# Designed miniproteins, single chains, continued (4), part 7

Each design is a single chain, and the fold is of that chain. pLDDT is the mean over its residues in the fold that is shown.

## One batch from the design tools (miniprotein)

Design m12210
Fold by ESMFold2-Fast:
Structure m12210 (fold): chain A 105 residues (1-105)
Amino acid sequence: MVEAKVLTDKEALQKSIDRLKLPAEELLRRSKQAKRFLEMSGALESVEKATEETIEELEKKGFTELAEAMRELQELILKDELTVEELEELNKKMIEGLQKVLESL
């Protein structure tokens, strides 16, 4: 069974954690811009599928809390319902989950 390489790369995981520590308002702005770009380029559905596949792999590896946080974040972004407060809460859960993945390596 092939594991996602990014989930076993300590440097990539640390960089992901560091990015989640950026101000939530800046991350929200970037997320909205990225979604619009993906919609305009026709790549949104492909990225959604890749994200869901990553979430399923995390669940299979036992990182259920991280998988749930990623799924909730994706749903809120797709619905344009993501607030700064929700992003701050979800980022805390994602940082904790990613730290657990990093510690398991």
Scores: mean pLDDT 76

Design m12211
Fold by ESMFold2-Fast:
Structure m12211 (fold): chain A 80 residues (1-80)
Amino acid sequence: GALQAALAALGQLISNVGEVLSSVNPLLGSLLSDAGSILLANVDEDPAVLGSEIGSSLSSVNPIAGNDLAQGLKDLESQF
């Protein structure tokens, strides 16, 4: 559906940004590549589960951003 297509596009974008950033910041690049891969692998999953997995990855760098992303994806699910 539209949500899965948008999540797939976002996952691909995040993964591509992660690869580009890996040359200047390997830790951040790896984190973004992993987040994009998780999103792409789980595009048909519940967005709340996706938010939890990606949020956990971000929480190692910024716990507030990780929690906000997890909550945002739960809120997005309620719109569909």
Scores: mean pLDDT 67

Design m12212
Fold by ESMFold2-Fast:
Structure m12212 (fold): chain A 77 residues (1-77)
Amino acid sequence: SMVREQAKRYLVRAANELLEEGVDATAMPGPELLRLIERRALELIDQDEAAGKLSPRQAEQIRREVRRLVDRALRTL
C-alpha cells in the first residue's frame, strides 16, 4: 500500500529527527516514545501538506495510517 509506505516513511523521519535532537530512545518508556514519534510524524505531514507536497486527501489518509500503525504497535507492547 502506497499510504502505508508513506506513513512508515513519516514515522522513520520523525524518529530520526527526534534522535538528532538528542532524544534517548532507551531512556524513556516505549509507549511514551511511540506517542512522541506519532506527534512528530503528524507535524511533518501537516508541514508537507501546507508546503503543497501532499494533497489534503493524501495528508488525511497518511495521518490516519500513522495513527493506526502506532495504535497497533502500542497494543503489542
Scores: mean pLDDT 88

Design m12213
Fold by ESMFold2-Fast:
Structure m12213 (fold): chain A 92 residues (1-92)
Amino acid sequence: RLAELEAEQRALLEELAPEREEVRRLLEESEELRKRYEALAREEAARLAPLAAEANEAVERGVNAEEAIRRYVAALLEAERRLIREVKELAK
């Protein structure tokens, strides 16, 4: 189950790999863009923190851990997509 969720997360991150590579190149070319990316990443991390805490608590309690982990992973992937979109918009 956890291994299945990790495999699903890995596969979805691989689908984003070309776009993540493009963002990485854009960040290397602009110090200003890098600073804005770091600020946006901090905001996304703050939004993910409560979901990470819920997932960790569910794992410790052994109740609804799979669902809590799925919610966290879905939010993490959505945050990654938002960061990619924002960096591309800022690079225009």
Scores: mean pLDDT 76

Design m12214
Fold by ESMFold2-Fast:
Structure m12214 (fold): chain A 68 residues (1-68)
Amino acid sequence: MLTPEQQALLQQVVDAVRLLASDPNMSEEEILDSLRGIVRYLSKRLSPEQVQYIEQAALEVIKAELER
């Protein structure tokens, strides 16, 4: 389970990818590359399970924004 600080970090990642996905000048590839960069950074600080949880939540947000 995520701590309150990790939940705040999850929310920041979700907000960041939502902003990127809503930018008409960004391609899907650029958005996914940005997420991969965030995941690599987080993998140095968080467990693999916590990183996977954050990555999955961010991917769901990206998918929802791009389906519009």
Scores: mean pLDDT 78

Design m12215
Fold by ESMFold2-Fast:
Structure m12215 (fold): chain A 85 residues (1-85)
Amino acid sequence: SPLDEEIDRLKEEVDRALGEAMELAENSKDPKLKEQILLKMGEVIDRVMEGERLRGQGKLEEAKEILEDALRELKRFIEEARKQM
C-alpha cells in the first residue's frame, strides 16, 4: 500500500539519522554528550519498535505518525548536539 511504502521510506530515513547520531557520539570528546546521544538513540529505537508493532496490527497511519515524530525528534537532537561540539 502507499502507506507501507511511506513507512519503509521513513524507516530508511531514521536509520540514516541513527547512523549520523552514532558518528557524533563516536567523535564527541564530551562523555556526557556521548551518553545523551546514546540515550536518545535508544529512545528512537524503542519508538521504531512500537511503530513496527502498530504496523503488524494494521495500524499503518499510527505507525507512520510515530516514525515521523521519532525522525523529527532525532533530527532536532542531532542539530543541537552538533552545536555543543
Scores: mean pLDDT 89

Design m12216
Fold by ESMFold2-Fast:
Structure m12216 (fold): chain A 81 residues (1-81)
Amino acid sequence: SLEEEKKRAAEELAKEDDPDRVREAIIRAVNESLRKGSSPSELARAIAKALRGEEIDVKPGKQPTPEEIALVLQEIKELAG
């Protein structure tokens, strides 16, 4: 579920002390999600994988809106804090 994927991403975000690495991981996940047109849950999953240093494997779907991307990122940061 989206909630479980956001929680996993937040747990990985909480483990990373380097803000530059966090920024790079988020950029990579967002770019791959936009390229393949993924759901919000796939975006959250991609963020968690990028933070773990894993290959980003995103399933194609309906392109997320900028508002959906911003909301997912905000909720992950709130869960990690």
Scores: mean pLDDT 78

Design m12217
Fold by ESMFold2-Fast:
Structure m12217 (fold): chain A 92 residues (1-92)
Amino acid sequence: KKYIRIKLSFRLPRPLTEEDVKAIKEGLEYLEKVEGIELTYFEVTEEGEVSLEFLIPLEKLTDEEIEQLFAERDAYVAASPVPTSLEISIEE
């Protein structure tokens, strides 16, 4: 059984408020319940760095969708309004 692992980190220009952290947690809970995406890691620093890791079952994605994710990774990072890192890998 194979998975796509997505590692996303970004830095906001300010520390996150309690409201920001709550909104992020609610969004993550929604993704887990609706999309079946497994959140494996979540961290927020006092400097406003956010780090997230997700697992998506490979059977949930077409070959074209997988190719698109890898092809658009660099473009997504370049288009981000905040410093962003996005890593995508295939795992068993």
Scores: mean pLDDT 72

Design m12218
Fold by ESMFold2-Fast:
Structure m12218 (fold): chain A 89 residues (1-89)
Amino acid sequence: SEKEQQLIDELNKEIDKLNSKDPKVVKDSIRNVMDLGVKLSQTGSSKSLQTLQDTAEKLEELAEKEEDPEVSRMLLQTSQYLRNLILLS
């Protein structure tokens, strides 16, 4: 649906912001990823669930490269949160 595609596009923009050198931008983007993740999980579509799976994997990759231990932990916790949303869908 158009609304689902809009949510996916917004999620991808927030994921791009996770590459910011500003920790505030990264933390704000993590919160937006979580909020968008909930909305996508509520659609229950295969496309939305696959997008959440791909996002969780990307957050794990970003966490491995992250030099800030707090931000790395937040990325891993958010990845687990998205994986739990998939299981509850």
Scores: mean pLDDT 88

Design m12219
Fold by ESMFold2-Fast:
Structure m12219 (fold): chain A 73 residues (1-73)
Amino acid sequence: HMSWEEVKEKLDELLEQIKAAKTVEEVEELGKKADELFTKFGEEEDDPEKLQEALEYAEEIGKVMAEVLEKLK
C-alpha cells in the first residue's frame, strides 16, 4: 500500500511539471497521472484524515491546472 507521504511526494513532482508545462496536452497528461494516483490512494486508504488531506491537495492541483490551461490559451 502507498502511504500518503509517498503519494504526496509524487503529486508534488507532478504539480511542478504542470506549472512548467508548455502545452495543453502536457497539462492534460499530467492531470491524468495525478487522477490515477488519487484513485489508487482512495482505494487503498481508510484513514479519514489522510483522505481529507488528499482531497484538499486534489482541489489545489485542479486549481493550478485551470490557471496553467488559461495561461496557455
Scores: mean pLDDT 82

Design m12220
Fold by ESMFold2-Fast:
Structure m12220 (fold): chain A 88 residues (1-88)
Amino acid sequence: SWEEELRERTDYTTYTALVLRRIGLEFDLDLARARGDAAAVARTQADLARFLAADRRFIEEFRNVVARSLEEREERLERLRRIVAEVE
C-alpha cells in the first residue's frame, strides 16, 4: 500500500541520518582524544553512549518493520503465483 511504501522509505532516510550522526559523534570523540582534552572526552563519551542507546532502540524497531514488510511481500508473491497458475 501507499502508506507502507512511504513508511519504509521514511525509515531508511531516518536510519541513514542516524548512521551519519553516530559517525560524527565518533569523530568528535577521536578528535577530543587526539587533543588530550579530558573534559571534551568525558562529554563526548556521554553523548555517544546516550546516542547509541537511542540508536539501538531504533535499529530494533526498524528490524521489526523490515521483517513485517518481508512477510507482506511473501504473502503477495504467493497470491500472484496462485493467479498465474489459474491462467495457465
Scores: mean pLDDT 71

Design m12221
Fold by ESMFold2-Fast:
Structure m12221 (fold): chain A 91 residues (1-91)
Amino acid sequence: SHMEEIAKFKEELAKKIQEVLDEYLKRHPELTPEQAEALRELGDKFLELMNTAKSREELIEGLKKVLDEFEAKHPSLKELVDRIKEVIDSF
């Protein structure tokens, strides 16, 4: 069903994004409080999109927009943004 397809997509995407985040945190134990807060806010926006998006296309476009806005505000986290975008583009 449409709901099952979206649920599976969201689960697989969330798992891949979590893997990227875990690897980034492992490589960057020196994250500043400001960077940690920025990542928390990014996570909140991702959760909102995961809960509200009605299609794969809506979710992908929403995530890319959030990532573009996030990169503009936090250019020091560009490497993480690029890795998450690669995950999204792999679907």
Scores: mean pLDDT 83

Design m12222
Fold by ESMFold2-Fast:
Formats: C-alpha cells, structure tokens, sequence
Structure m12222 (fold): chain A 62 residues (1-62)
C-alpha cells in the first residue's frame, strides 16, 4: 500500500529525528491494530526501519 509506505517513511524520519512522542503514538496504534509489541514498534521507528513499519501498517488496514 502506497499509503502505508508513505506513513511509514514519515514515522521513521520523525523517529530518527528524535520525536519520541510520535514514535510512542505510532507504536501504540500498531499494538492496538496490528498486534505488534509497542516497544518493538517504537524501536523500528527510532531506527528508521520503514519497511517493518509499513508491513505493520498494512496489517492494521492502512
């Protein structure tokens, strides 16, 4: 999904820039809707791992 890819890239960029609030918000949503551990999702975002975030967003219906 192009929407998931775009959202994942934005989240990864914010996380790499040190936006901890954005990382926690996205991680919490992925836990609720995709069944991903929130702390693991936050690590993906912080590390700029856009591909993993995109796959989780697709599972969440994005």
Amino acid sequence: SMRAERSARLAAELGRAGDEGAARTVGGELQKYAGVDAEEAVRWIREGRAEEVARALERAGV
Scores: mean pLDDT 78

Design m12223
Fold by ESMFold2-Fast:
Structure m12223 (fold): chain A 74 residues (1-74)
Amino acid sequence: SAEHEALIRRLVAATRELMRSMIAAGVPRELVRAAVEALADLEAQHLRSEGVPEAVVEEARRAMLEEAARLVAE
């Protein structure tokens, strides 16, 4: 749905901003990756608690992790 697409887009944008801030602060890339993995797991738990469908939760988690991989490759 458009609402779920907007949610995923917002989470990806938040992940990107957090990662850029951490990288700018000199945090090692492996620690930035670990932080995003932990954040993605916490967000998945939160979305499930709000009744978001599992397919959307997994899509959101995957999108956050894909954004992390993209930024680490920059």
Scores: mean pLDDT 85

Design m12224
Fold by ESMFold2-Fast:
Structure m12224 (fold): chain A 91 residues (1-91)
Amino acid sequence: MPAFVSKSVVLEGVSASKAPELQAAGQAIADALRAADPRVLHAEVSVTVLSSDTLRVDVGVVAETEEAGRAAADRLMAAVKAQADKLRAAS
């Protein structure tokens, strides 16, 4: 039975001006994850501006099983956090 898994994180020290770059990078990673893993039926990333230097990232995955969904959501969140670290360094 397909399962939906979501993860959220608040990222401090990332400029609000970088939110569109993080959103685009996150979506590209989600698309690549779905293409690479046939158990992943849907993957999405949403970036929300909370303040001038604080962003919220939400990831959502629909997978064939809850275990596959958790693993995919963990990989997607880790990859998005790595992109956020690059954006912090570029500021």
Scores: mean pLDDT 84

Design m12225
Fold by ESMFold2-Fast:
Structure m12225 (fold): chain A 60 residues (1-60)
Amino acid sequence: SAREKAVEAGRKAGEAAGAKGDLALAVQMGRYSAREFGAGEEGERAAVEAAKEAALQSGG
């Protein structure tokens, strides 16, 4: 689904951004992925949260 694709893309972007210490980039990439897949507002929120969690886990 669009939401699942957005969350997966957000998680992946979060891991990459977290490795660089860039939480803001993780959030922005999560939003971009949700919009690209048409996941809607709920999907955007889920993708951003997945990106943040992955970034914190990867960066520290």
Scores: mean pLDDT 79

Design m12226
Fold by ESMFold2-Fast:
Structure m12226 (fold): chain A 64 residues (1-64)
Amino acid sequence: SEKEKEMVKKMQEALRQARKAGLTDEEIARLFARLSVEGGLESDDPRWQEVARRMREVLEKEEK
């Protein structure tokens, strides 16, 4: 759907920011695997916290 495509693009932008923050592809894959499970924000990594914050901002815009 249109909303799914937009969400994918926003997730790709979050992935770019995660890589820029120094996360490896393996770390990103692990975090996104855990995002597929309820409560997927289980990492105390400050790089992940920044990515999670930006993803939350993106999702909040969808509801406004």
Scores: mean pLDDT 59

Design m12227
Fold by ESMFold2-Fast:
Structure m12227 (fold): chain A 91 residues (1-91)
Amino acid sequence: GPAPAHPEAAEAGRAAAEAGVATGRGGADATAATAAALLGIGAETGAELGLPAEVAGADAVAGGELALEHARSEEGREKGRRAVELGRRAL
């Protein structure tokens, strides 16, 4: 398939989506976990469709931070930290 326009931002978005899902699996509030995952999905999709890397990276950071804030498991916290780190690199 075609390469994403901003692969580093797309990776950050994917990490934020995975962090949101892991936060939900760890027993966090479903609304918070869903919001974190949707921020990540939007960042990944936006980066692939050619939205600016700084916009997609910022959404990935927001999703990762939301996952970290609500995480009740170590998996959710580790994945949230990874999403924030990757998103900041994409900025």
Scores: mean pLDDT 87

Design m12228
Fold by ESMFold2-Fast:
Structure m12228 (fold): chain A 93 residues (1-93)
Amino acid sequence: ELEELIEEEVRRALGREELSEEERELIRRAREALLRGLGALAALAKKRGEELSEEQEKLAEMFKDLDEEELRRVLEEERERLARLRAELDALL
């Protein structure tokens, strides 16, 4: 899981075995933002006729009903969301 990898790196960076509830919540939100961004990217690639892996097909399914313009907005929204989450995490450190 991407969340587990992010949590491990954060724990390593902080030198702690246990993360606070606030830190875990930020990691959860970051994972959601990353997965949504990847899903939108995969859906955009599928609409452009690109060959997708089985995992990319599953991610693309989240946004199958969105057009290219809507998918690009999702990508922009998730980029901004990740930037805000990073700022929130930095404030906790």
Scores: mean pLDDT 75

Design m12229
Fold by ESMFold2-Fast:
Structure m12229 (fold): chain A 89 residues (1-89)
Amino acid sequence: SLEEALEKIEELKKKLEEYLKTTLDEKTFNEVSKQLDEIVELIKKGDLESAKKKALEFLQKLNKEGKEEVGTLVGIAVQEMIELYKEGL
């Protein structure tokens, strides 16, 4: 169901943020958390194309800042969230 998909998306977001909080500095963590909040809201709205675009733009920014590993983790998580949303429809 869509309700179960949204719960799984929130759980995945929480687990990712818990992991990143232990590995990132506060400034980078706050930036990632803000972007994840915006991306998750787009997914919940069903605006998957805007969510993908925002994730790609943020990944490109992180790569330019030498944070490619963080960008890769965020990209994988966003793709998983989008797949969960589609399966819940």
Scores: mean pLDDT 86

Design m12230
Fold by ESMFold2-Fast:
Structure m12230 (fold): chain A 68 residues (1-68)
Amino acid sequence: SIADQIAQTRAQLDTQRQNLQLVQQSIDQARAQGAPQSQIDQLEQGRQSVQDSIDQLEARLAQLEAQA
């Protein structure tokens, strides 16, 4: 059902939002510890990938909610 798809998409969004917080914590820790810029850049690329996933899931959720 559309309601099941909405619930699944919300669960995936919650997971990705948690991942975003964890990646941000990793970036903050790396900066605080004076990690090489190359390591920080890789973490920032990872954060962007998670943000892109969130954006896609939010767009999907909006489409599903419009059909409900």
Scores: mean pLDDT 91

Design m12231
Fold by ESMFold2-Fast:
Structure m12231 (fold): chain A 92 residues (1-92)
Amino acid sequence: SRSNRIRQLGDEFRKHGLDAIRALEAGDFSKAGTHIRSALDSLSEIIDLAPEYADQLRSLFNQFLDALSAKDLAAARDYMDQLTKLIDQAAS
């Protein structure tokens, strides 16, 4: 179902987003970039399945990327939590 697919993509998105944060904590910029790209791929498919959430998801993801660039890992984790909650709404 659409809902089950969005949930699977949401799990993949969260895994890669958190792995990107951990990679940055370790100073591994190459690994962080790989996880960010994988998270974006999952997010893009979620947006295709739930276009009504596209603007909110893109806005929050851009804030997540800005937090990562600023090395504000606490803010990055908070934006990941907000993204996860919004994806759960999209799956409903």
Scores: mean pLDDT 91

Design m12232
Fold by ESMFold2-Fast:
Structure m12232 (fold): chain A 83 residues (1-83)
Amino acid sequence: SRREENRAFADESAAMTPEERRRRIVEMALRDVQEGVEEMERRGVDLDDESRLAQLDANAEYLGLSPEEVERLRQALEEARRR
């Protein structure tokens, strides 16, 4: 689960460089966004732009992301929708 992945990341991040931690956080957030979009599509739920932005903001706040990492998430959300 995502909660278990977040916990595993916390344990791993203690031994990581700041660069490695940033990359892992972005990868984890990207996966969460992709999974969310996929699940909504499978369930036939409409995903409007405002809801997508709210999810991005929630992820940024929850994970303590920098503006650079938030921009990465925005790109990931757009890419996830296009596949």
Scores: mean pLDDT 65

Design m12233
Fold by ESMFold2-Fast:
Structure m12233 (fold): chain A 61 residues (1-61)
Amino acid sequence: LEQAQAALSELTGVPLSKEKVELIMKRSEASDVVELLQLVEMIKQKVKSERVDRLGEALLS
């Protein structure tokens, strides 16, 4: 839970409680913390890639 809480807090930019992390797990249909961490990592990579691309487009405009 601590790893998932830290990863999600970093992803959202807001400190998350353990209770909110558990709710996210249930909504994401993750059976455990490991699956949730994998999902967060994939989302984080996608968000970083999209932010870099969008920043490049804005600079070209």
Scores: mean pLDDT 64

Design m12234
Fold by ESMFold2-Fast:
Structure m12234 (fold): chain A 95 residues (1-95)
Amino acid sequence: MELTPEEIIELYAAARFHAEGLRLLGQELSAKAQERLAELKKKAEEVVESSEEARELYEKKMAETEALIATVRALLEAGRSAEEIEAALEALLAA
């Protein structure tokens, strides 16, 4: 897979959000998905060290991902159902 640094960072951010979202809902990623997430994280960290522009994009995407994860966590703490959390995530992704 030959992706640009920007594509790697964006793909890792999306994959991280999906993985953490599933984990918070008590679900596990498939072995293949876990392997891909680990590979994407490694590649994203490598490109961040090579470019200031990639570092800025990484920081922005990680902050956005953390905000989405915080939303899921807050809904779980409020005792919301998995269905309500999925609906909230779908709404955030549509915005």
Scores: mean pLDDT 77

Design m12235
Fold by ESMFold2-Fast:
Structure m12235 (fold): chain A 68 residues (1-68)
Amino acid sequence: SGLPEASQRSLALVHRALELGADEATIERLVAAAVAWERQPSPERDALFDRLLAAESLEEFEALLGEL
């Protein structure tokens, strides 16, 4: 895999969202957030990455995504 680290992180979040049953609207929001994250990285957004991956339900994932 020759993908940049940021792209690998974004892909991991998309994979987790799909695993939890996220719909197209949630995936679109996630992609928009990931693009903003790559343009303006912050400690707050970096911390949310681990929390999003650890989310056990779609409801928890969507709540955390709203904070991103």
Scores: mean pLDDT 74

Design m12236
Fold by ESMFold2-Fast:
Structure m12236 (fold): chain A 64 residues (1-64)
Amino acid sequence: SSAEEELKKAIEKNVAVVEKEAGKEAADRVRQEAERIYESSSDVEKALEEIEKIALRAILDHQA
C-alpha cells in the first residue's frame, strides 16, 4: 500500500541520518525499533512521528 511504502521510505531516511550523525550501532538500534513500530502500528501518521522521534533521540544521546 501507499502508506506501507511511505513508512519504509521514512525508516530508510531516518536510519541513514542516524548512521551519519551517530554511527552504525545507533542506526541499527533505530532500524530495529522503527521496524517494530512499522509491524505493530495501525496508525501511519503516529508511526511516522514515533520513527522521527526515536531517530532524533538517538542523535541527541550521541551528542551528549
Scores: mean pLDDT 83

Design m12237
Fold by ESMFold2-Fast:
Structure m12237 (fold): chain A 72 residues (1-72)
Amino acid sequence: APPLSEEERARYRAAIDEMVAEGKEQALKTVSEEQAEQAAAQFRAQALRQLETSERARESVDAFIAEREKKE
């Protein structure tokens, strides 16, 4: 796969951080703050690892970003 540009890398990280922030806020309605923070950190780390090792993971995040643009 071609290397990610600086702009693409920042865009992917921003999308993941946005998902993690929203997920943490939603989780705080049903679980403790400690559990929500731990889950958020775990999801973020896993997503970033998959982007590094899997072209399929990059396609999945790219599709997610495209779906977000459709919400306009």
Scores: mean pLDDT 73

Design m12238
Fold by ESMFold2-Fast:
Structure m12238 (fold): chain A 132 residues (1-132)
Amino acid sequence: SESEQILEEIEKLIEEATKLVEEGTKKVLELIDKNASKEEIVKEVKEFNRKLTDIYLEIEALMQENPLASEEDIEFVRNLRLEIGEIGAELIEKIEKAKTKEEMKEAVLEAAERILEINEELRRLVEKLRKS
């Protein structure tokens, strides 16, 4: 069905977002280990956040086209996208305030974990819609 095709496309975007989080986290941690400037690290985080936001905007658009999705489901996806933006902003602030490499790494890993949890919430929503 059309709904099944839309849900499959959303699942592919969630997988793309997951890979982006994994690759982005690795790259940011490598910059910290190489003693890159905070400005360089923040620039990388901002670029990562932009790419991730674009994927979630595509997921929201697909959810709006899905006849199985309620207004509540669409609002839920929008709220998850806004939370990702907040996580990104908080990470940048933590990096700028960090006094040690360990503090920066902890902030990066905590942000990555939170975003991966959001990806799992989206997967649960897709699973729910498939059963409808």
Scores: mean pLDDT 90

Design m12239
Fold by ESMFold2-Fast:
Structure m12239 (fold): chain A 97 residues (1-97)
Amino acid sequence: MEVAERYRAAGRALAAEYEAVDPEAARHFERAGEYLARAAELYERGPEDEANRERALELALRALEHLGEAARRLAEKGRPEVLKAFEEGLKEILAEL
């Protein structure tokens, strides 16, 4: 519950920050926050349930698609910081594999 609301709040905060730069990127941040919140809610309900884990992963992948699109749009508008943060995050994950 708390984790899900934090994702929604983060999505809304990023949307508010970037609305004036690109309104479509702002919508992508809101959607990413909502997908991550739903993934967290499913995982919290039953981390032992394989179907819940698969559905949570699907929602997380949808969130990553929206974050990637927001990052790309903002980079095209001269705001590359989100794309750089996204790339660094992926690099850290891949380095631990």
Scores: mean pLDDT 81

Design m12240
Fold by ESMFold2-Fast:
Structure m12240 (fold): chain A 86 residues (1-86)
Amino acid sequence: MEEFKEKYEKFIEEASSDEAKREEVLGLLEEAIKLALETDPKLLVELGEFLIELGRLGYESGTPTAYTDFLIAVGEALVELGKSLL
């Protein structure tokens, strides 16, 4: 998990300066959301909390605030959605 967070954080840094990388990240998030909805809506809460944590790590690692705020906002929305489905 920690290694995944570190690698994803690096990928996020690239995505903040590259539109194609940003679209790739959004595509991966959409697939993860669909998988969670198909498997267990509680996983949306876990995914949302994970994205909020990644946003916080991005801030500490010097990732641009705009992208950090985006991750936190998406994470909060997923937590809200997951809770509404429970």
Scores: mean pLDDT 66

Design m12241
Fold by ESMFold2-Fast:
Structure m12241 (fold): chain A 89 residues (1-89)
Amino acid sequence: SERTQENLELARQQIEDIAAGKPVQDRDAYIEDLTFDQKKELLALAKEALPKVIEQLAKKYGVDKEELEKKAKELIAEEEELVKKEEEK
């Protein structure tokens, strides 16, 4: 679906910013106007797409693949915790 493709593109943009050495911004800078369900879908899709995106971006920016993967996983885990807490309110 178009929503699935849009969610994957947003996740890719976050990982690309990490690879480019840009400061990691708040989630709202990348996924503004998404619902809780859309944010959950984004996180699930980011996890599935992660190996392919990491490989492409690590090659593009000349950064360590394992280091980029670790940073991306930390970002995803932090966002999952925030989404879960917001849903419980």
Scores: mean pLDDT 65

Design m12242
Fold by ESMFold2-Fast:
Structure m12242 (fold): chain A 83 residues (1-83)
Amino acid sequence: MELIKLIKEALELTKKAKDDKLKDQALGYVRDAYMELGFSPLRTPSDQEILDAINSGYVPQKRIDRALEYAKKAIELAKKAVE
């Protein structure tokens, strides 16, 4: 699933980050993606919890689309943070 792949890649890149500001911004966008899916910012959901939320039909498509946009922003910033 594309959303989960982007989030995982962003999180892995943040572990290698050289720029703390870009790292924090990337992690912020990952958090924003989780919040669009209805998760608390206080914990990281599992891949299965993300799949269950999307497949449940309770999350509106517009929020799933917004979560995907935030995940794309997170990976762009995380890639820059590693440079």
Scores: mean pLDDT 82

Design m12243
Fold by ESMFold2-Fast:
Structure m12243 (fold): chain A 99 residues (1-99)
Amino acid sequence: GREAGREAREGARRGDGEEAERGMRRSARAAGEGRPEGGRGAAEGGGAASEAKSGEAGEASNRGGTRAAVEGSKSKEALNGGIAGAIAGAGAQFEAEKA
């Protein structure tokens, strides 16, 4: 049920709400392939007090790009958290226990 909230937020942002997952993967390729990896706190949440500190400087210079990077950051985080957590944490751990 958690993903529904994430998806709804993305849908509200885009206005689609159907291919939100597809758009995230696409966004990560275009704008968040490796950028959010170094600035995880800058865009992982999508914009909060944390982003105000980092985004403030980026807003003045990379206003439009910041928005794209934010989406890429979320996709990268999901990829890193989901894949790394599943295969490196849960997946690998489950594999060892299965053996």
Scores: mean pLDDT 43

Design m12244
Fold by ESMFold2-Fast:
Structure m12244 (fold): chain A 62 residues (1-62)
Amino acid sequence: SEELRKLPVREAVKALLEELGIDTSDETILKAIKAIQEEFGTVDPTQLDLEKVRELLKKVFG
């Protein structure tokens, strides 16, 4: 949602992981942030296609 783009990066990533039913430990959040940075070159939620981020997280953790 648009509200996710206004959250700090860690909180936005945690919310996406919770939405996908993925573990929200600090280790998983950091792994997700790293995967997003490597795939898209940014972790800024305002610059990211959240649907593509969801697909990446499903691929990395599914």
Scores: mean pLDDT 78

